# Designed miniproteins, single chains, continued (2): the designs that were tried, part 60

Each design is a single chain, and the fold is of that chain. pLDDT is the mean over its residues in the fold that is shown.

## One batch from the design tools (miniprotein)

Design m6066
Fold by ESMFold2-Fast:
Structure m6066 (fold): chain A 61 residues (1-61)
Amino acid sequence: KSELVLLAGLAEFYLEQGKSLKEVLEWLSKNNSKFKVTEEILKEAFEVRDEMLKKAEENKK
């Protein structure tokens, strides 16, 4: 889960810099020796990050 949150953060950072989704996926796959980063994995990573952000927001109450 922590690895997916990091992937989501890195992907978001590069997308904000104007990189295309294809460039982001290629860069993440090149710099991740554990597995190849696909669009499906990135989508799951964003879902996991969003879930963690929601839990963190609830914890502020």
Scores: mean pLDDT 74

Design m6067
Fold by ESMFold2-Fast:
Structure m6067 (fold): chain A 90 residues (1-90)
Amino acid sequence: SARAERLAAEAERILESVPEEKLEEAGRFEEEAFEAARPELEALPPEERLRAFAELAVELTRRVAELLGLSPEEAETLVEAVRLYLEAAL
């Protein structure tokens, strides 16, 4: 829990350094990517769908970090924060 809280705080600080316009573009990309994947995710059984959703969320986090021009270290911080969040939620 403490580690997840620290990573979430670091991820927030990283995102605060990004221009709002880039965050909006990344948000639209993520929304479009999830929408495109939705029919395939909905075709899966509930238990497989949750895993596939989590894997997609992690992959999209990496792509968003690339779009935002983040360093590899910053990208891994975001990815790990998302992974820990999903482990707690699922």
Scores: mean pLDDT 83

Design m6068
Fold by ESMFold2-Fast:
Structure m6068 (fold): chain A 84 residues (1-84)
Amino acid sequence: MEAGREAARAALEAGTAGGRPDLAAGAAIAAIGAGFAAALGLAESARRAAEGAARAARAAGEAGGNEELARRAEEGARRAAEEG
């Protein structure tokens, strides 16, 4: 849960910095979903959601030219799937 929220925050920051709030919002929603699925013990669904969230966050950060924020969002989403 905490990791999912952290990933969502990073994704929003990356996308808004790049002027692509639509990509940021999508990435944030995906990251929150991944954390929620992990918390419910749905490991397979959480892992798939985390992968999608990581890719979306990466794209949002790259669009904004902030690779560091994109990488943080990706790592946060993956961590959310692992923690539950």
Scores: mean pLDDT 64

Design m6069
Fold by ESMFold2-Fast:
Structure m6069 (fold): chain A 81 residues (1-81)
Amino acid sequence: SLEALAERLLAEFREGTRRLLEQFRAGKISADEARAILAQARATLERLADELRFPPELRARFMAEVDALVAEATAELDRLA
């Protein structure tokens, strides 16, 4: 189902964000590089939701969760930089 796909995409994005922060903490990427990667990933997920034709309510919930994860990661980057 599209709901199950959305949950899987969110889980993969959450894991990707965790790995991104680990790379930042290890000094492998800069804070600006990490922010750029987050922005690109967010844009890709929004485009995927539109291409897969998520119903409006699912799209809204999905993007709200994506934006919450981006905000949390950005706050962590700002705290550590």
Scores: mean pLDDT 89

Design m6070
Fold by ESMFold2-Fast:
Structure m6070 (fold): chain A 90 residues (1-90)
Amino acid sequence: MKKKKIEMTEELKEELLKALDEFLDTVEAEDGVKEIIEKAKEAVKNAPEYVELLESVLEEPDFSEVDFEKLLAVALQIKKKIEKVKKDKK
């Protein structure tokens, strides 16, 4: 807790990509869902640096330049769901 909100770093990006990959394997024969997940994976890989992202948010509240954050948020939710399911199963 010595920092502000820097949990969203390269480590998180790497874990998000992993979670998306696992989630892609769990989805069924829904082409639309698979396509969205693949795009989300690519967006996470191309996400800007955390510092730059925060600066953009502070300057513009509408995230006009960084649309990848929306995909990142979705990926984060997916990751959390997968983690909770795994914890329950063990």
Scores: mean pLDDT 50

Design m6071
Fold by ESMFold2-Fast:
Structure m6071 (fold): chain A 82 residues (1-82)
Amino acid sequence: MKGTAERAERAARAAEEAARRGDGSAAITSVYQAGLNALESGTAEAGEAARRAGEAALKHMDEPGARTAGQIALEAADRALA
């Protein structure tokens, strides 16, 4: 669904922006949202957004939950792109 894919893209951009400013907590939250929206959408576009968000979270591996959130987003991307 287009709206859900747009939400995934918006969350991915929020995650990348939070990562750039060093806000790991905000980045992790946005990554999780990107993953959820990608799973609900099931589109390649949403899956790609979740993949970018997951990669952004992995840049903050020292933050609590960053690795887990990143892995969830990457798994969501794999399912959406399958």
Scores: mean pLDDT 74

Design m6072
Fold by ESMFold2-Fast:
Structure m6072 (fold): chain A 98 residues (1-98)
Amino acid sequence: KKEELKEKAEELEKKAKELKEKTRELILESASHTVEAIGSYAKAVTSKSEEERKRNLELAEEHLKKAKEYEKKAEEALKKRKEAEKKAEELKKEYEEL
């Protein structure tokens, strides 16, 4: 039992580390899309035609939508990381008391 609990705790700690890195990547993706949205808004403001303005506004909206999607994925990864860390702590406490 002690060995099984230790292995499960180590697996959860590894999963938490992987989720930490994934959260970081997702935050960077969200930031990248936010920068692209700002660039598209700048092009819309400087557009000489209504058609060009509309296209650049649509691009800005698409990039903002993607930024929000990556932000939500980062929130989910953070939540899963906290759950994995909590379970690892519970298992460690359990096998250390044996």
Scores: mean pLDDT 87

Design m6073
Fold by ESMFold2-Fast:
Structure m6073 (fold): chain A 87 residues (1-87)
Amino acid sequence: MAKIVIVSPDEEVRKLAKEAYEKLGAEVVGTAKTLEEGIKLAKEKGADAILLLEPGGAGAVYTPDGEKLSPEEALEALGKILPRLEV
């Protein structure tokens, strides 16, 4: 399974997202409150991607090196990470 780190300032969002993404076939190797902590954790755990989830529904996908993916690149990456995600 692809390994991901979930980042959100909201602890409840981190918990619910972990459960949801694990159900979609991702391996959640950690959660972090900030993107900086998420990048460190992703490098430490060997994660394939970082998912940034903002309260209010905004989201972004980052590489473990901290590069933000375009919307098109993010959809392709999520398709590889989440084999059970239906579009």
Scores: mean pLDDT 75

Design m6074
Fold by ESMFold2-Fast:
Structure m6074 (fold): chain A 65 residues (1-65)
Amino acid sequence: SRSVALAAVRELLEAGFSGEMTLAQALAEAQKRGDEGSVRGVETLLAEGFSGEMTLAQVRELLLA
């Protein structure tokens, strides 16, 4: 759902992930950190149909439109 996706983006940004990071980059960084919550957040966005090539900022803009 849009609200679940928006919460996931917000949590990733609050966890210190840059809005300029793609979902693929954010997933790799979350896995490197052992941050299971952030891994789940990125997987949620991918499951909602967002491309791994989209940045967190682009996903947020689409959800707020």
Scores: mean pLDDT 87

Design m6075
Fold by ESMFold2-Fast:
Structure m6075 (fold): chain A 74 residues (1-74)
Amino acid sequence: TSKKLLKEAIKKMEQGDVDKAIKLAKEAIKTLRENAQGPLAEQAISLAEGAIEKAKQGDVDGAIELLRKALAAA
């Protein structure tokens, strides 16, 4: 499920495996887009996309915060 992918992305980010975390977050976004049914799914996608951008900028703490919010919305 998208929630499982987001949980694994958070875990990898906390472990410093930023590349794997980004890959898992992208897979979660794809899964959410395939099953998007209303504002909570769109919010989760937006938050996960924001987390990827924070991770690319080296803001690991910001990425984790946004992934946790995405997980709550998914």
Scores: mean pLDDT 83

Design m6076
Fold by ESMFold2-Fast:
Structure m6076 (fold): chain A 72 residues (1-72)
Amino acid sequence: MKEEAARLLEEGARKEAEEDPSISEEELEEAIREAREKLETLSEEELEGLKVLAEAYLSGDPSKVKEARERR
């Protein structure tokens, strides 16, 4: 769970950086590092919620993003 959530988070962050040229590579790597560290402090339920949210962002489906946000 944690490793899969971290992978999805990294993919989402990198995709976001590709679309926003104002995000530096160093800033992106730092954000990913901080996010991975934060994932280690989350409960299993919080990790499941974060994974659902990350998958929703990667899918590009606004309805899934809204649903995931409303739960967490």
Scores: mean pLDDT 68

Design m6077
Fold by ESMFold2-Fast:
Structure m6077 (fold): chain A 69 residues (1-69)
Amino acid sequence: SAAERAAEARALGERGEPADIAPLEEYLSDASPEVRAAAREALGAIVLDPSRPLEVRRAAAEALSRVPN
């Protein structure tokens, strides 16, 4: 369901590992607005979190720039 995919996007954002960026980028193009919003919020939170490695924050910013909505 869209709610389950949105919850997954939020969980990936909380973890914020390098491997989590590509699935979050995919969710930016999901058919459900709820899932797209959750993925955008998750990636945005990663970008703005100074406790995360710079490489991960950069990857999140690049993902958002490739699907800019």
Scores: mean pLDDT 85

Design m6078
Fold by ESMFold2-Fast:
Structure m6078 (fold): chain A 136 residues (1-136)
Amino acid sequence: MREELEKRAEELLSGEPSERDYAVLALELIRAKYYDLARKVLEAGIKRFPASPVLQALYLLLIIETRGVHGAAPGLLAVFGDKLNKRLKRLAGEMTFESLSQEEARAAFLELVGLTEADFDDPEAAYDKLAASLTE
């Protein structure tokens, strides 16, 4: 599975993927816990679509999974600056200020974006829920 996901990431990064293509693959990589590859895919997607609230949300989730809450607010501000979605900025600040556990931070993230843990088993459906939750 890892080798197959690595090949898919190489093919995606060599092409002209849509914002959805970056987000769906990033969701699959995060679910598989291939965080190094998820970071590479998300950084490429964010460079092309810096105002995508879905890609910003997935980058926050990646920070929670890899760095915990201490990296949330400074990590998002360093990457997105003024383009950072205000709801995600507030959540990242709250997580960092309250020193939430990784589990509490994940739960707060899922509540904000309208996802459950099971939604990660269907990355296409997870994308649609993320897009709806963050644009409305």
Scores: mean pLDDT 82

Design m6079
Fold by ESMFold2-Fast:
Structure m6079 (fold): chain A 101 residues (1-101)
Amino acid sequence: EEEEWIEADILEALMILAQYSLDGFKNDEEFIDYLKKVGVSEEAAKKIVEIIKNSDPLLRGAILVLVSNKPAKSVDEVNKIFEEAQALVKRLEEIRRRRAA
């Protein structure tokens, strides 16, 4: 329980920092170039940009953390990352809901 809370807090901090890093890009093209540099395919990078534009801040951070750990090579892989990111945000919410006083 306590270990799970510490892991959740660290993960949330990483997601917040990742979201803050997104604000440093001047335009979509710069962000796509960054994603390609870290090993994401061009098609996957374009899909990631679309998803991020339609996501809340914490979910954006989750997506960037997951992509940085495993660079997507296809649109299908991006869809899986999005599903994992949503599950991750939901898991953090569940852990916080279970937090004891």
Scores: mean pLDDT 74

Design m6080
Fold by ESMFold2-Fast:
Structure m6080 (fold): chain A 76 residues (1-76)
Amino acid sequence: TIKEIVLQAADELSKIPGAEPLAAKLKKEAEKVESVEDALALFRKVLEEASKTLSEEDYEKVSRILGKALEKLAES
């Protein structure tokens, strides 16, 4: 389900040092995600926060995780 894909992305983000607040945000907002468009908007907000708070290397990791999640959502 869409919610399961978002929660899996949150779990993967929690393993990146400094990305724990972003992972928590995804978990909290996952309950409100009812469509692929909602997930896209949420991931955009998370990427904006990541670009301001994380190193370039950790931002790339977050971007990759969310990109993979978006691919799974498109297939669902």
Scores: mean pLDDT 81

Design m6081
Fold by ESMFold2-Fast:
Structure m6081 (fold): chain A 90 residues (1-90)
Amino acid sequence: MIIAAITGLESPEEARAAVELAHEKGAEKLIISSRNQEAIEAAKEKARELGIEVIGEFTSSSEAINFAKSLGEVVDIATVGTATVYFFEA
């Protein structure tokens, strides 16, 4: 199972693009990290549209990555604007 953990989100537009990339890479579950609440809401809406389950919401990138690491091992990393998308196999 592929889990995507997204960090460094600064805008709703970037959040949507990062979730679309996660879907393209086969992510079934999503962990979102941002201090921008509008970016979190945009990511959640795009995830719902694409059928991806949001399993974690964090304001700290470190907490999001630690949660993802508790579920699986990192297999890929991609960037979208300022966002980093970490892919975990669980």
Scores: mean pLDDT 90

Design m6082
Fold by ESMFold2-Fast:
Structure m6082 (fold): chain A 83 residues (1-83)
Amino acid sequence: MKEKEAKELAELSKGMAEQGEKEAKEASKINKEVSELLRQAAKYYREAARLYEEGVENLPKAQEYIKLAQEKAAEAGELLEKL
């Protein structure tokens, strides 16, 4: 069960990283700082996905990277709303 959950979370995190990269590319046409924050979020999602793929023992560390990614995405959203 836990190993199947880790694999599913890895796939979801990869999807979030891909989406973040697409959003960063679009944001780069409007604001460099928003683009950079979204790229940082995508990098954290990629690292979380890698940790989930390595094994269930890495779940706590992967979760910390998810939190970091969410924080960067939130910062980008706040900055974008002020533009």
Scores: mean pLDDT 83

Design m6083
Fold by ESMFold2-Fast:
Parts: C-alpha cells; sequence; structure tokens
Structure m6083 (fold): chain A 68 residues (1-68)
C-alpha cells in the first residue's frame, strides 16, 4: 500500500542517517543488521526487489568501510 511504502521510506531514511552519523563499530554493526531486517521485510511486502535489497546492503557496507 502507499502508506506502507511511505513508512518504509521514513524508516529507511532514519536508519541511513543513523549509520552515516555513527562512529562506534559495535553500534554500526547493530544499525546495519537493523537495515538488513528492514530491507528483508520490504522484499516480503513487495515494496522492493531482492536485487534492490542486495544492492542497498552492498552500498551501505561499502560506505561504512569508507568512513571507518
Amino acid sequence: SDAARREFIAKLSKLINQIMEETDPQKLKKLVDELKSLLDEAVRQGLISEGQRDELIASVEDLVKETQ
């Protein structure tokens, strides 16, 4: 639904911002794990494809490596 898509985008944006601001490696790992769970749920709901999930995870993991 449109409401579910808006909620997903809001949660995704919040998590991405938290990941970009986080400097503690242990907290970063937890935030990335939360992102993976959010993206898996979005695939189950048909909001994104499995390929989009995998690409987003890879992009965020690369970003984390560049900022550490």
Scores: mean pLDDT 84

Design m6084
Fold by ESMFold2-Fast:
Order: C-alpha cells, then structure tokens, then sequence
Structure m6084 (fold): chain A 68 residues (1-68)
C-alpha cells in the first residue's frame, strides 16, 4: 500500500507512514480525495505533510463523506 501511494504522491505516503490506515481499500479510495483537496486548497500536496494544513484537509474530507 505505502509503495503504491508513494508512486502517486510522496507527501501523502509520509502521512500514511505516520498514521497507518486500518483498511487498505479505503486508504486507496481516500488517497485521491486527499490529493484533490490539497491541490484545491493549497495548490500543492506538500500541505499534506503539515499538521495544520492536513487537519483542514481531513476536516473537509469528513464533511464530504457525510454528504455522500
């Protein structure tokens, strides 16, 4: 899983290394949303490695998941 995510985005892979997901399939689904939201909000996925920026992105993901 981590190797696959690192090929997509190394910053997201660092997040998954620090906070290992319990479900790999869900982690793969969420990876695309993390990248999309980081690019929308900050213009860069480097923001995923920043604790404050990551918390904002995670908050947005949780709100989107509730709607769907």
Amino acid sequence: LIEEIEERDPHLAEVYRKFPPKNEEKARELAEKYIELALERFGTTEALADSKANAEIVGRMLLEAEKE
Scores: mean pLDDT 68

Design m6085
Fold by ESMFold2-Fast:
Structure m6085 (fold): chain A 88 residues (1-88)
Amino acid sequence: SMAELSKEYVKLVDEITEALRKKASLEEIQELIEKLMEVVEKIVDAYEARARATQTPRAQRELSLTKEQAEELKKRMEAILEEKKAEG
């Protein structure tokens, strides 16, 4: 459900923040980011399904914004991984 996906998203963001604060391993941070991106993809898929079913301008706008936010988040997560890799 959307509520479960939103809850998992918040949990993973908090876990990534805590892992970075504790200077966790590259492996741990990568695993958490991969899980976060899986949840984000499921959220995008849910909005795509809704837009397809309803065909309303509102649903199309919500989908476009969700996709844009997902792409921005992906770039931020990739930057975090590259910085962590640079630490050795």
Scores: mean pLDDT 86

Design m6086
Fold by ESMFold2-Fast:
Structure m6086 (fold): chain A 78 residues (1-78)
Amino acid sequence: PQAAEALGKLGYSDDVLKALGKLLKSEDPKVRQAAAEAFGKLGYSETVRIALGLLLKDESEAVRLAAQRALEHLKSLQ
């Protein structure tokens, strides 16, 4: 778990999380859904888990479903 957390804090923590954070504020739910799927592909980390948890509260059902599936996928890797 500590190694995965360290990987989550490498360049993709600031650069990718910042970029995906901008996509999460898109008015297009398809863009926010793609961001949720991208978070799931970054691998298991505390940062990714927290970000996906926030997306579970999104206005769009498609975005919430994508976040839920990403979290289930990450759990299957443990």
Scores: mean pLDDT 67

Design m6087
Fold by ESMFold2-Fast:
Formats: structure tokens, C-alpha cells, sequence
Structure m6087 (fold): chain A 97 residues (1-97)
């Protein structure tokens, strides 16, 4: 599982914005359900918007690729739902800036 996520993160480095959205969606789908849900819930609570294709596109357009890669590595390595929630809150703050 981690090896598959690491490969998708590497592909993200050379991806177009549309490819970045699809790669992020694939990475999220490979996360354990509890971790994925914790991130999604925290993002929605902070933004009043769902984490979907539209909000992911806005993140890709407004957040640097380096910051997105860092957050994806952090969510992949998160050991608890609370760590996943913190990544969701950081994504939410970046969307607001």
C-alpha cells in the first residue's frame, strides 16, 4: 500500500493540474477508510465545503506542488485519525489563503 502511494506521489511531481487532481483522488482512495474519512471530515468542517474534484482542483491551482506533495506524504504516514484530521485542516487553511 505505501509503495503504491509513494509511486503516485512521484508521478505528481511531473503532472499537469488535471493529472494532479486524478492522482490525489487515487492516493486518497488507497488510504485506510478511517484515515481517509478523518481527513475528508476535518476539511469539510473547516471549509464548509466537501473535499471533491472541484475543491481539489482549486487546491492544485492555488497551492504549490511542493506543499501538496508534503501534505500527501504526511497523510500517507499518519498513524492515527487525529493526525489525518490535522492534514485535512491544513488543506482547508491553504484553500482559504
Amino acid sequence: MKEEIDKLIEELKNATPDEQVELIRKILSLLPAEKRQALIDAFAEETDQPLNEETLRRLVENVSKEKLIDLLKRIANAETPEEAREVGRELARMLKE
Scores: mean pLDDT 81

Design m6088
Fold by ESMFold2-Fast:
Structure m6088 (fold): chain A 71 residues (1-71)
Amino acid sequence: SGIEKAIKELEKLRDETKSPVARLGLSRAIELLKQGKVEEAKKILENMLKHPDPEVQEAARKALEIIDKYV
C-alpha cells in the first residue's frame, strides 16, 4: 500500500523534472521500489544528493521525503 503510493508520487516527480540526470536517477529508484528494494532505492537517491547539479539534489531530496512519508 505505502510503497505503491510512493511509486505513484515518484513517477509524478520524475515526469515534472526537466533534468535528464534527475529523471534517470528517479527512474532507477522507482524500478527498485517496484521490486521492494527500498534500501537500494534510497542509496541511489542519497548518491544523487551528492551530485553537483542543484536540480538533481532537489529532485533527490523530494524523492527521499516521499519515501519517508509512505514507506
Scores: mean pLDDT 88

Design m6089
Fold by ESMFold2-Fast:
Structure m6089 (fold): chain A 86 residues (1-86)
Amino acid sequence: MDVETEVVETLTATTTQNTLTLTLRYKIEGDPKDYKISVSVSAEPGSTVETRIEYLPDGTVVATVTVTSDRPGRRVHVTVVAQRYP
């Protein structure tokens, strides 16, 4: 069976300080066990990225992305993807 992929959230931001923390929240419709959640981050050179994903009991998924840049003004693009297993 084909694996179904859905983009559930996208965010584009520019760093205003050396460290930028983004928190994205979304609720999965259905059983969270049927989905693999992944976060894709694209940041300009001179940046490092750390991602954390937390599942809440009510089916809410919280993705926290921390971007550390060598200077303010770096562009960051974040995409959160929910992938349904067959």
Scores: mean pLDDT 70

Design m6090
Fold by ESMFold2-Fast:
Structure m6090 (fold): chain A 83 residues (1-83)
Amino acid sequence: MTYEVKGVAIAADGSAIVGEGTLGSDGSFTLEGVASDGTPVTVEGKALEKPEVGKVIGVEGKVTAGSGAGQAARGLLSVVKEL
């Protein structure tokens, strides 16, 4: 199963990344968002909790593309629906 997610991640430098993405039932997520400077940023990682539609879950990962690539990131993702 795959889920649509929306949320915010905070990179190690304190920058906020707001975006949308997907979360697998294995806990792997990809968030495609925008940093505070308006540049596109991708965050990938793992959910800390089992995904469930209508829940907000904690995630840990890293910035994989865009500004701050290579930095650790932590965030909260709202599980919108199953895909």
Scores: mean pLDDT 82

Design m6091
Fold by ESMFold2-Fast:
Structure m6091 (fold): chain A 69 residues (1-69)
Amino acid sequence: AHPSGFRLVAEALRALAAGDEARARELLAQLLSMGVTPEQARAGIEAVGRLLGRPDAVARALALLDELS
């Protein structure tokens, strides 16, 4: 729903696909700091991950989100 939120999720998933977990963690932390709930972030990760076709990046992003929450 939020364009900036989905952009951060897409960038985090691309960072994970490139092996940059530190960047992905930073982007997910920024998403949560904007007032996006962990539940909304999880839904966004799943939706954007499906669009990008990156299931491994999705799994890791969900693990990082759980750690940050």
Scores: mean pLDDT 81

Design m6092
Fold by ESMFold2-Fast:
Structure m6092 (fold): chain A 63 residues (1-63)
Amino acid sequence: MSAASVQAAIEYLQTLPANTPAESVLTRLSVLGKEDVVQYLAPFAKANPNATVEDLLDVLRAS
């Protein structure tokens, strides 16, 4: 995915409560048309069912 997509996703996730479940975050990103970000994060969320928005932010910052 592009650096612009990563940055836009980080900015969006920072507006959400830190404890928002990863599945909820992926649903929101999908509604916003950020399918590239959803596809990137989905394997992590599937492997980590208790992951939160903070965990997803760490994944995106490491990309």
Scores: mean pLDDT 82

Design m6093
Fold by ESMFold2-Fast:
Structure m6093 (fold): chain A 86 residues (1-86)
Amino acid sequence: SMKKKREAAALYTAAAILAIAAELDRSAEDARAAAENAIEAVKLDPSMAPDAIKLLRKAAERLREQGDEEGAEILEEAIREIEKLA
């Protein structure tokens, strides 16, 4: 469905922006929003799973490098949920 693909693309874009925001502000709220948007994007378009996993994995690594263990664990849990959907 073209509508589902457009909605998935918008959610994936939001997840990417929110992951960057979480790196800048170390906000668990932004990390959770990135996770939720990425999971919802994959639910609408499962073909996005590899890109979503790659995005969240890189963001989690950067958060961990900054000492944000909570944000990193939120994104790592989202990766596990996405792997179940793929």
Scores: mean pLDDT 89

Design m6094
Fold by ESMFold2-Fast:
Structure m6094 (fold): chain A 71 residues (1-71)
Amino acid sequence: MKSKVVGTLTLTVNGQTLTKTVTKEVEVGLDQPFAFSATFTVDGREIQASGLAQAKATAETTTLSLSITLE
C-alpha cells in the first residue's frame, strides 16, 4: 500500500520567493528517506533543487515543507 506525500519546496534568491508543490508516493510503514526535486526558473535560468525527507507514511496523506535558500 502506498501513501501520498505532498511537499512544498521554497526557493529564495535575490529577495524573490518561489514555491513549488511536489508529490511523492511512498510505501506505508517504511522509515526510508525519499527524494523531492523541483526545477525553478530564476532570472531566465533553470535551477534544480532537490531535498531529502524522511517520514513514516500512514494510510493518510503526509505533508512536508522543505526550504532552500540561495545567496
Scores: mean pLDDT 62

Design m6095
Fold by ESMFold2-Fast:
Structure m6095 (fold): chain A 79 residues (1-79)
Amino acid sequence: MIEEIVKKIEELFKAGDFEAARELVLSLSEEQLFEILKLAIEKGNEAAINATAQVLAERGLLTEEQIKAIEEFELARLK
């Protein structure tokens, strides 16, 4: 299920349907959003990372440590 959601977000981004991707992410529970974020970071899926991190931040659910972990991951990809 979670892997299917990550794949669906990627497919929607490839199709240019960013609004449908955001609507999908907004419909998810907090638990599902954290699982998707973890899987997206593991797989290096920037579209899913950005979409889920934005919604989690809007809901006030990201800790300072989680934000730093996401930033460190992005910096590691650039090096």
Scores: mean pLDDT 73

Design m6096
Fold by ESMFold2-Fast:
Structure m6096 (fold): chain A 88 residues (1-88)
Amino acid sequence: ALPPIYVEAEELFRRGQELGEQGVRDRDAALLQQAIQLLSEAARKFQELLDLAKNVGKANEATLQEIQRRLDETQALLARVQAELDAL
């Protein structure tokens, strides 16, 4: 079973991506701002999970790399959505 914090981070990422894509299509600053908020929360949760996994010492390198990959993906999308908002 996936930890609850991972499921919550994935849901926030998915919703942030969806609103970000719509905000770009509609040129809607409010949707882009909502996407930034959701993606920022997702990034915080992935970072918290990464820190917890490192502290417990039970996570193997592959698990840590996967969490890091999700965090990096979230941060990259956040940067893109911010750039789209700044370009409006």
Scores: mean pLDDT 87

Design m6097
Fold by ESMFold2-Fast:
Structure m6097 (fold): chain A 113 residues (1-113)
Amino acid sequence: MLEEVQRELLAAVEGAVDVAGRLAVNSDAELTPEQVERVYALARERIRQALADLVAQAEKSEPSGRNRMLLEVDIIARAFAIVLELEKEAGALSPQLVEAVRRAVEEVAREVE
């Protein structure tokens, strides 16, 4: 369960940032190095918080197809909420935001293994 929730959240965040990346393809917005590091730090914090919350919720739920579907919906919703918060912090969708979030996903993945 723990490993599944972790893998699915990280994949959902990558999916959400891929959507953001497609929307950012024609963006002339450039982030400062300070904005990039802020987005990276916030992404790591929000992903870690979401992982802890989702794991705690999953451990309290009885295994059923319905509860599994509800968990997957929550994972996807939290992933998009994180990316939307990061876009708000950055002030714009940009390729630099996409790369900062991908770095955060890789870092959190390493912390679990």
Scores: mean pLDDT 80

Design m6098
Fold by ESMFold2-Fast:
Structure m6098 (fold): chain A 57 residues (1-57)
Amino acid sequence: DREEELEKLREEEKEFQRKFTVELAALVIRNASKEDLDKLKEEEKEKLAEIKEKMES
């Protein structure tokens, strides 16, 4: 059912954001370069776009 699928996608988005926050924090603690941080943020943006596209489809 579409509504159940959307709920699962929203949960997937939240889980992904939590994992991303942990990875980002680890990079910051390691004093990673701005380029490394930007790369990780770009990957997050692409993944979130995929999830949103599935929600709209």
Scores: mean pLDDT 79

Design m6099
Fold by ESMFold2-Fast:
Structure m6099 (fold): chain A 68 residues (1-68)
Amino acid sequence: MLSELLEQQKRQQEFEKNLDKLAKYLVDNSKNEQEILERIKQLLKNGKITEEQAKQLEELVKKLLKEK
């Protein structure tokens, strides 16, 4: 149980480390916010990210789009 929690925490930290790169990639390789949100939704449907991670990614993308 404790080892599983530590592994889950490590996976979350690894995702957060790469979150900025993924968000920037989505912004740079998408024509509009709707396309980015659709890609995030596909990642969620495919089990690549959790609902919490999808929410964090959406917030970061919206921030990047406002700064662009």
Scores: mean pLDDT 72

Design m6100
Fold by ESMFold2-Fast:
Structure m6100 (fold): chain A 80 residues (1-80)
Amino acid sequence: GPATVTITLTVYDKNGNKIATLTRTTPTEDVGRAVRDMLDQAGKAAEAQGIDVKGVEVTDSRVDEAAGRLDLTAEVIEAP
């Protein structure tokens, strides 16, 4: 497998408006930690835009293992 993975996370609100696009390159063994950190960062970006954030949920994932790419789509879950 690849030594590093480039992760791209695109984050949307409940209405389909793009909040942020985050990109990180990390060793393959650190991918899980990097994804968690990126989801936390996405939640903070949404909070900075005035959204009351309950969480951030990954809605889609696309892996290109040979190219070392992981593309994630996520949606912000708003507090009531």
Scores: mean pLDDT 87

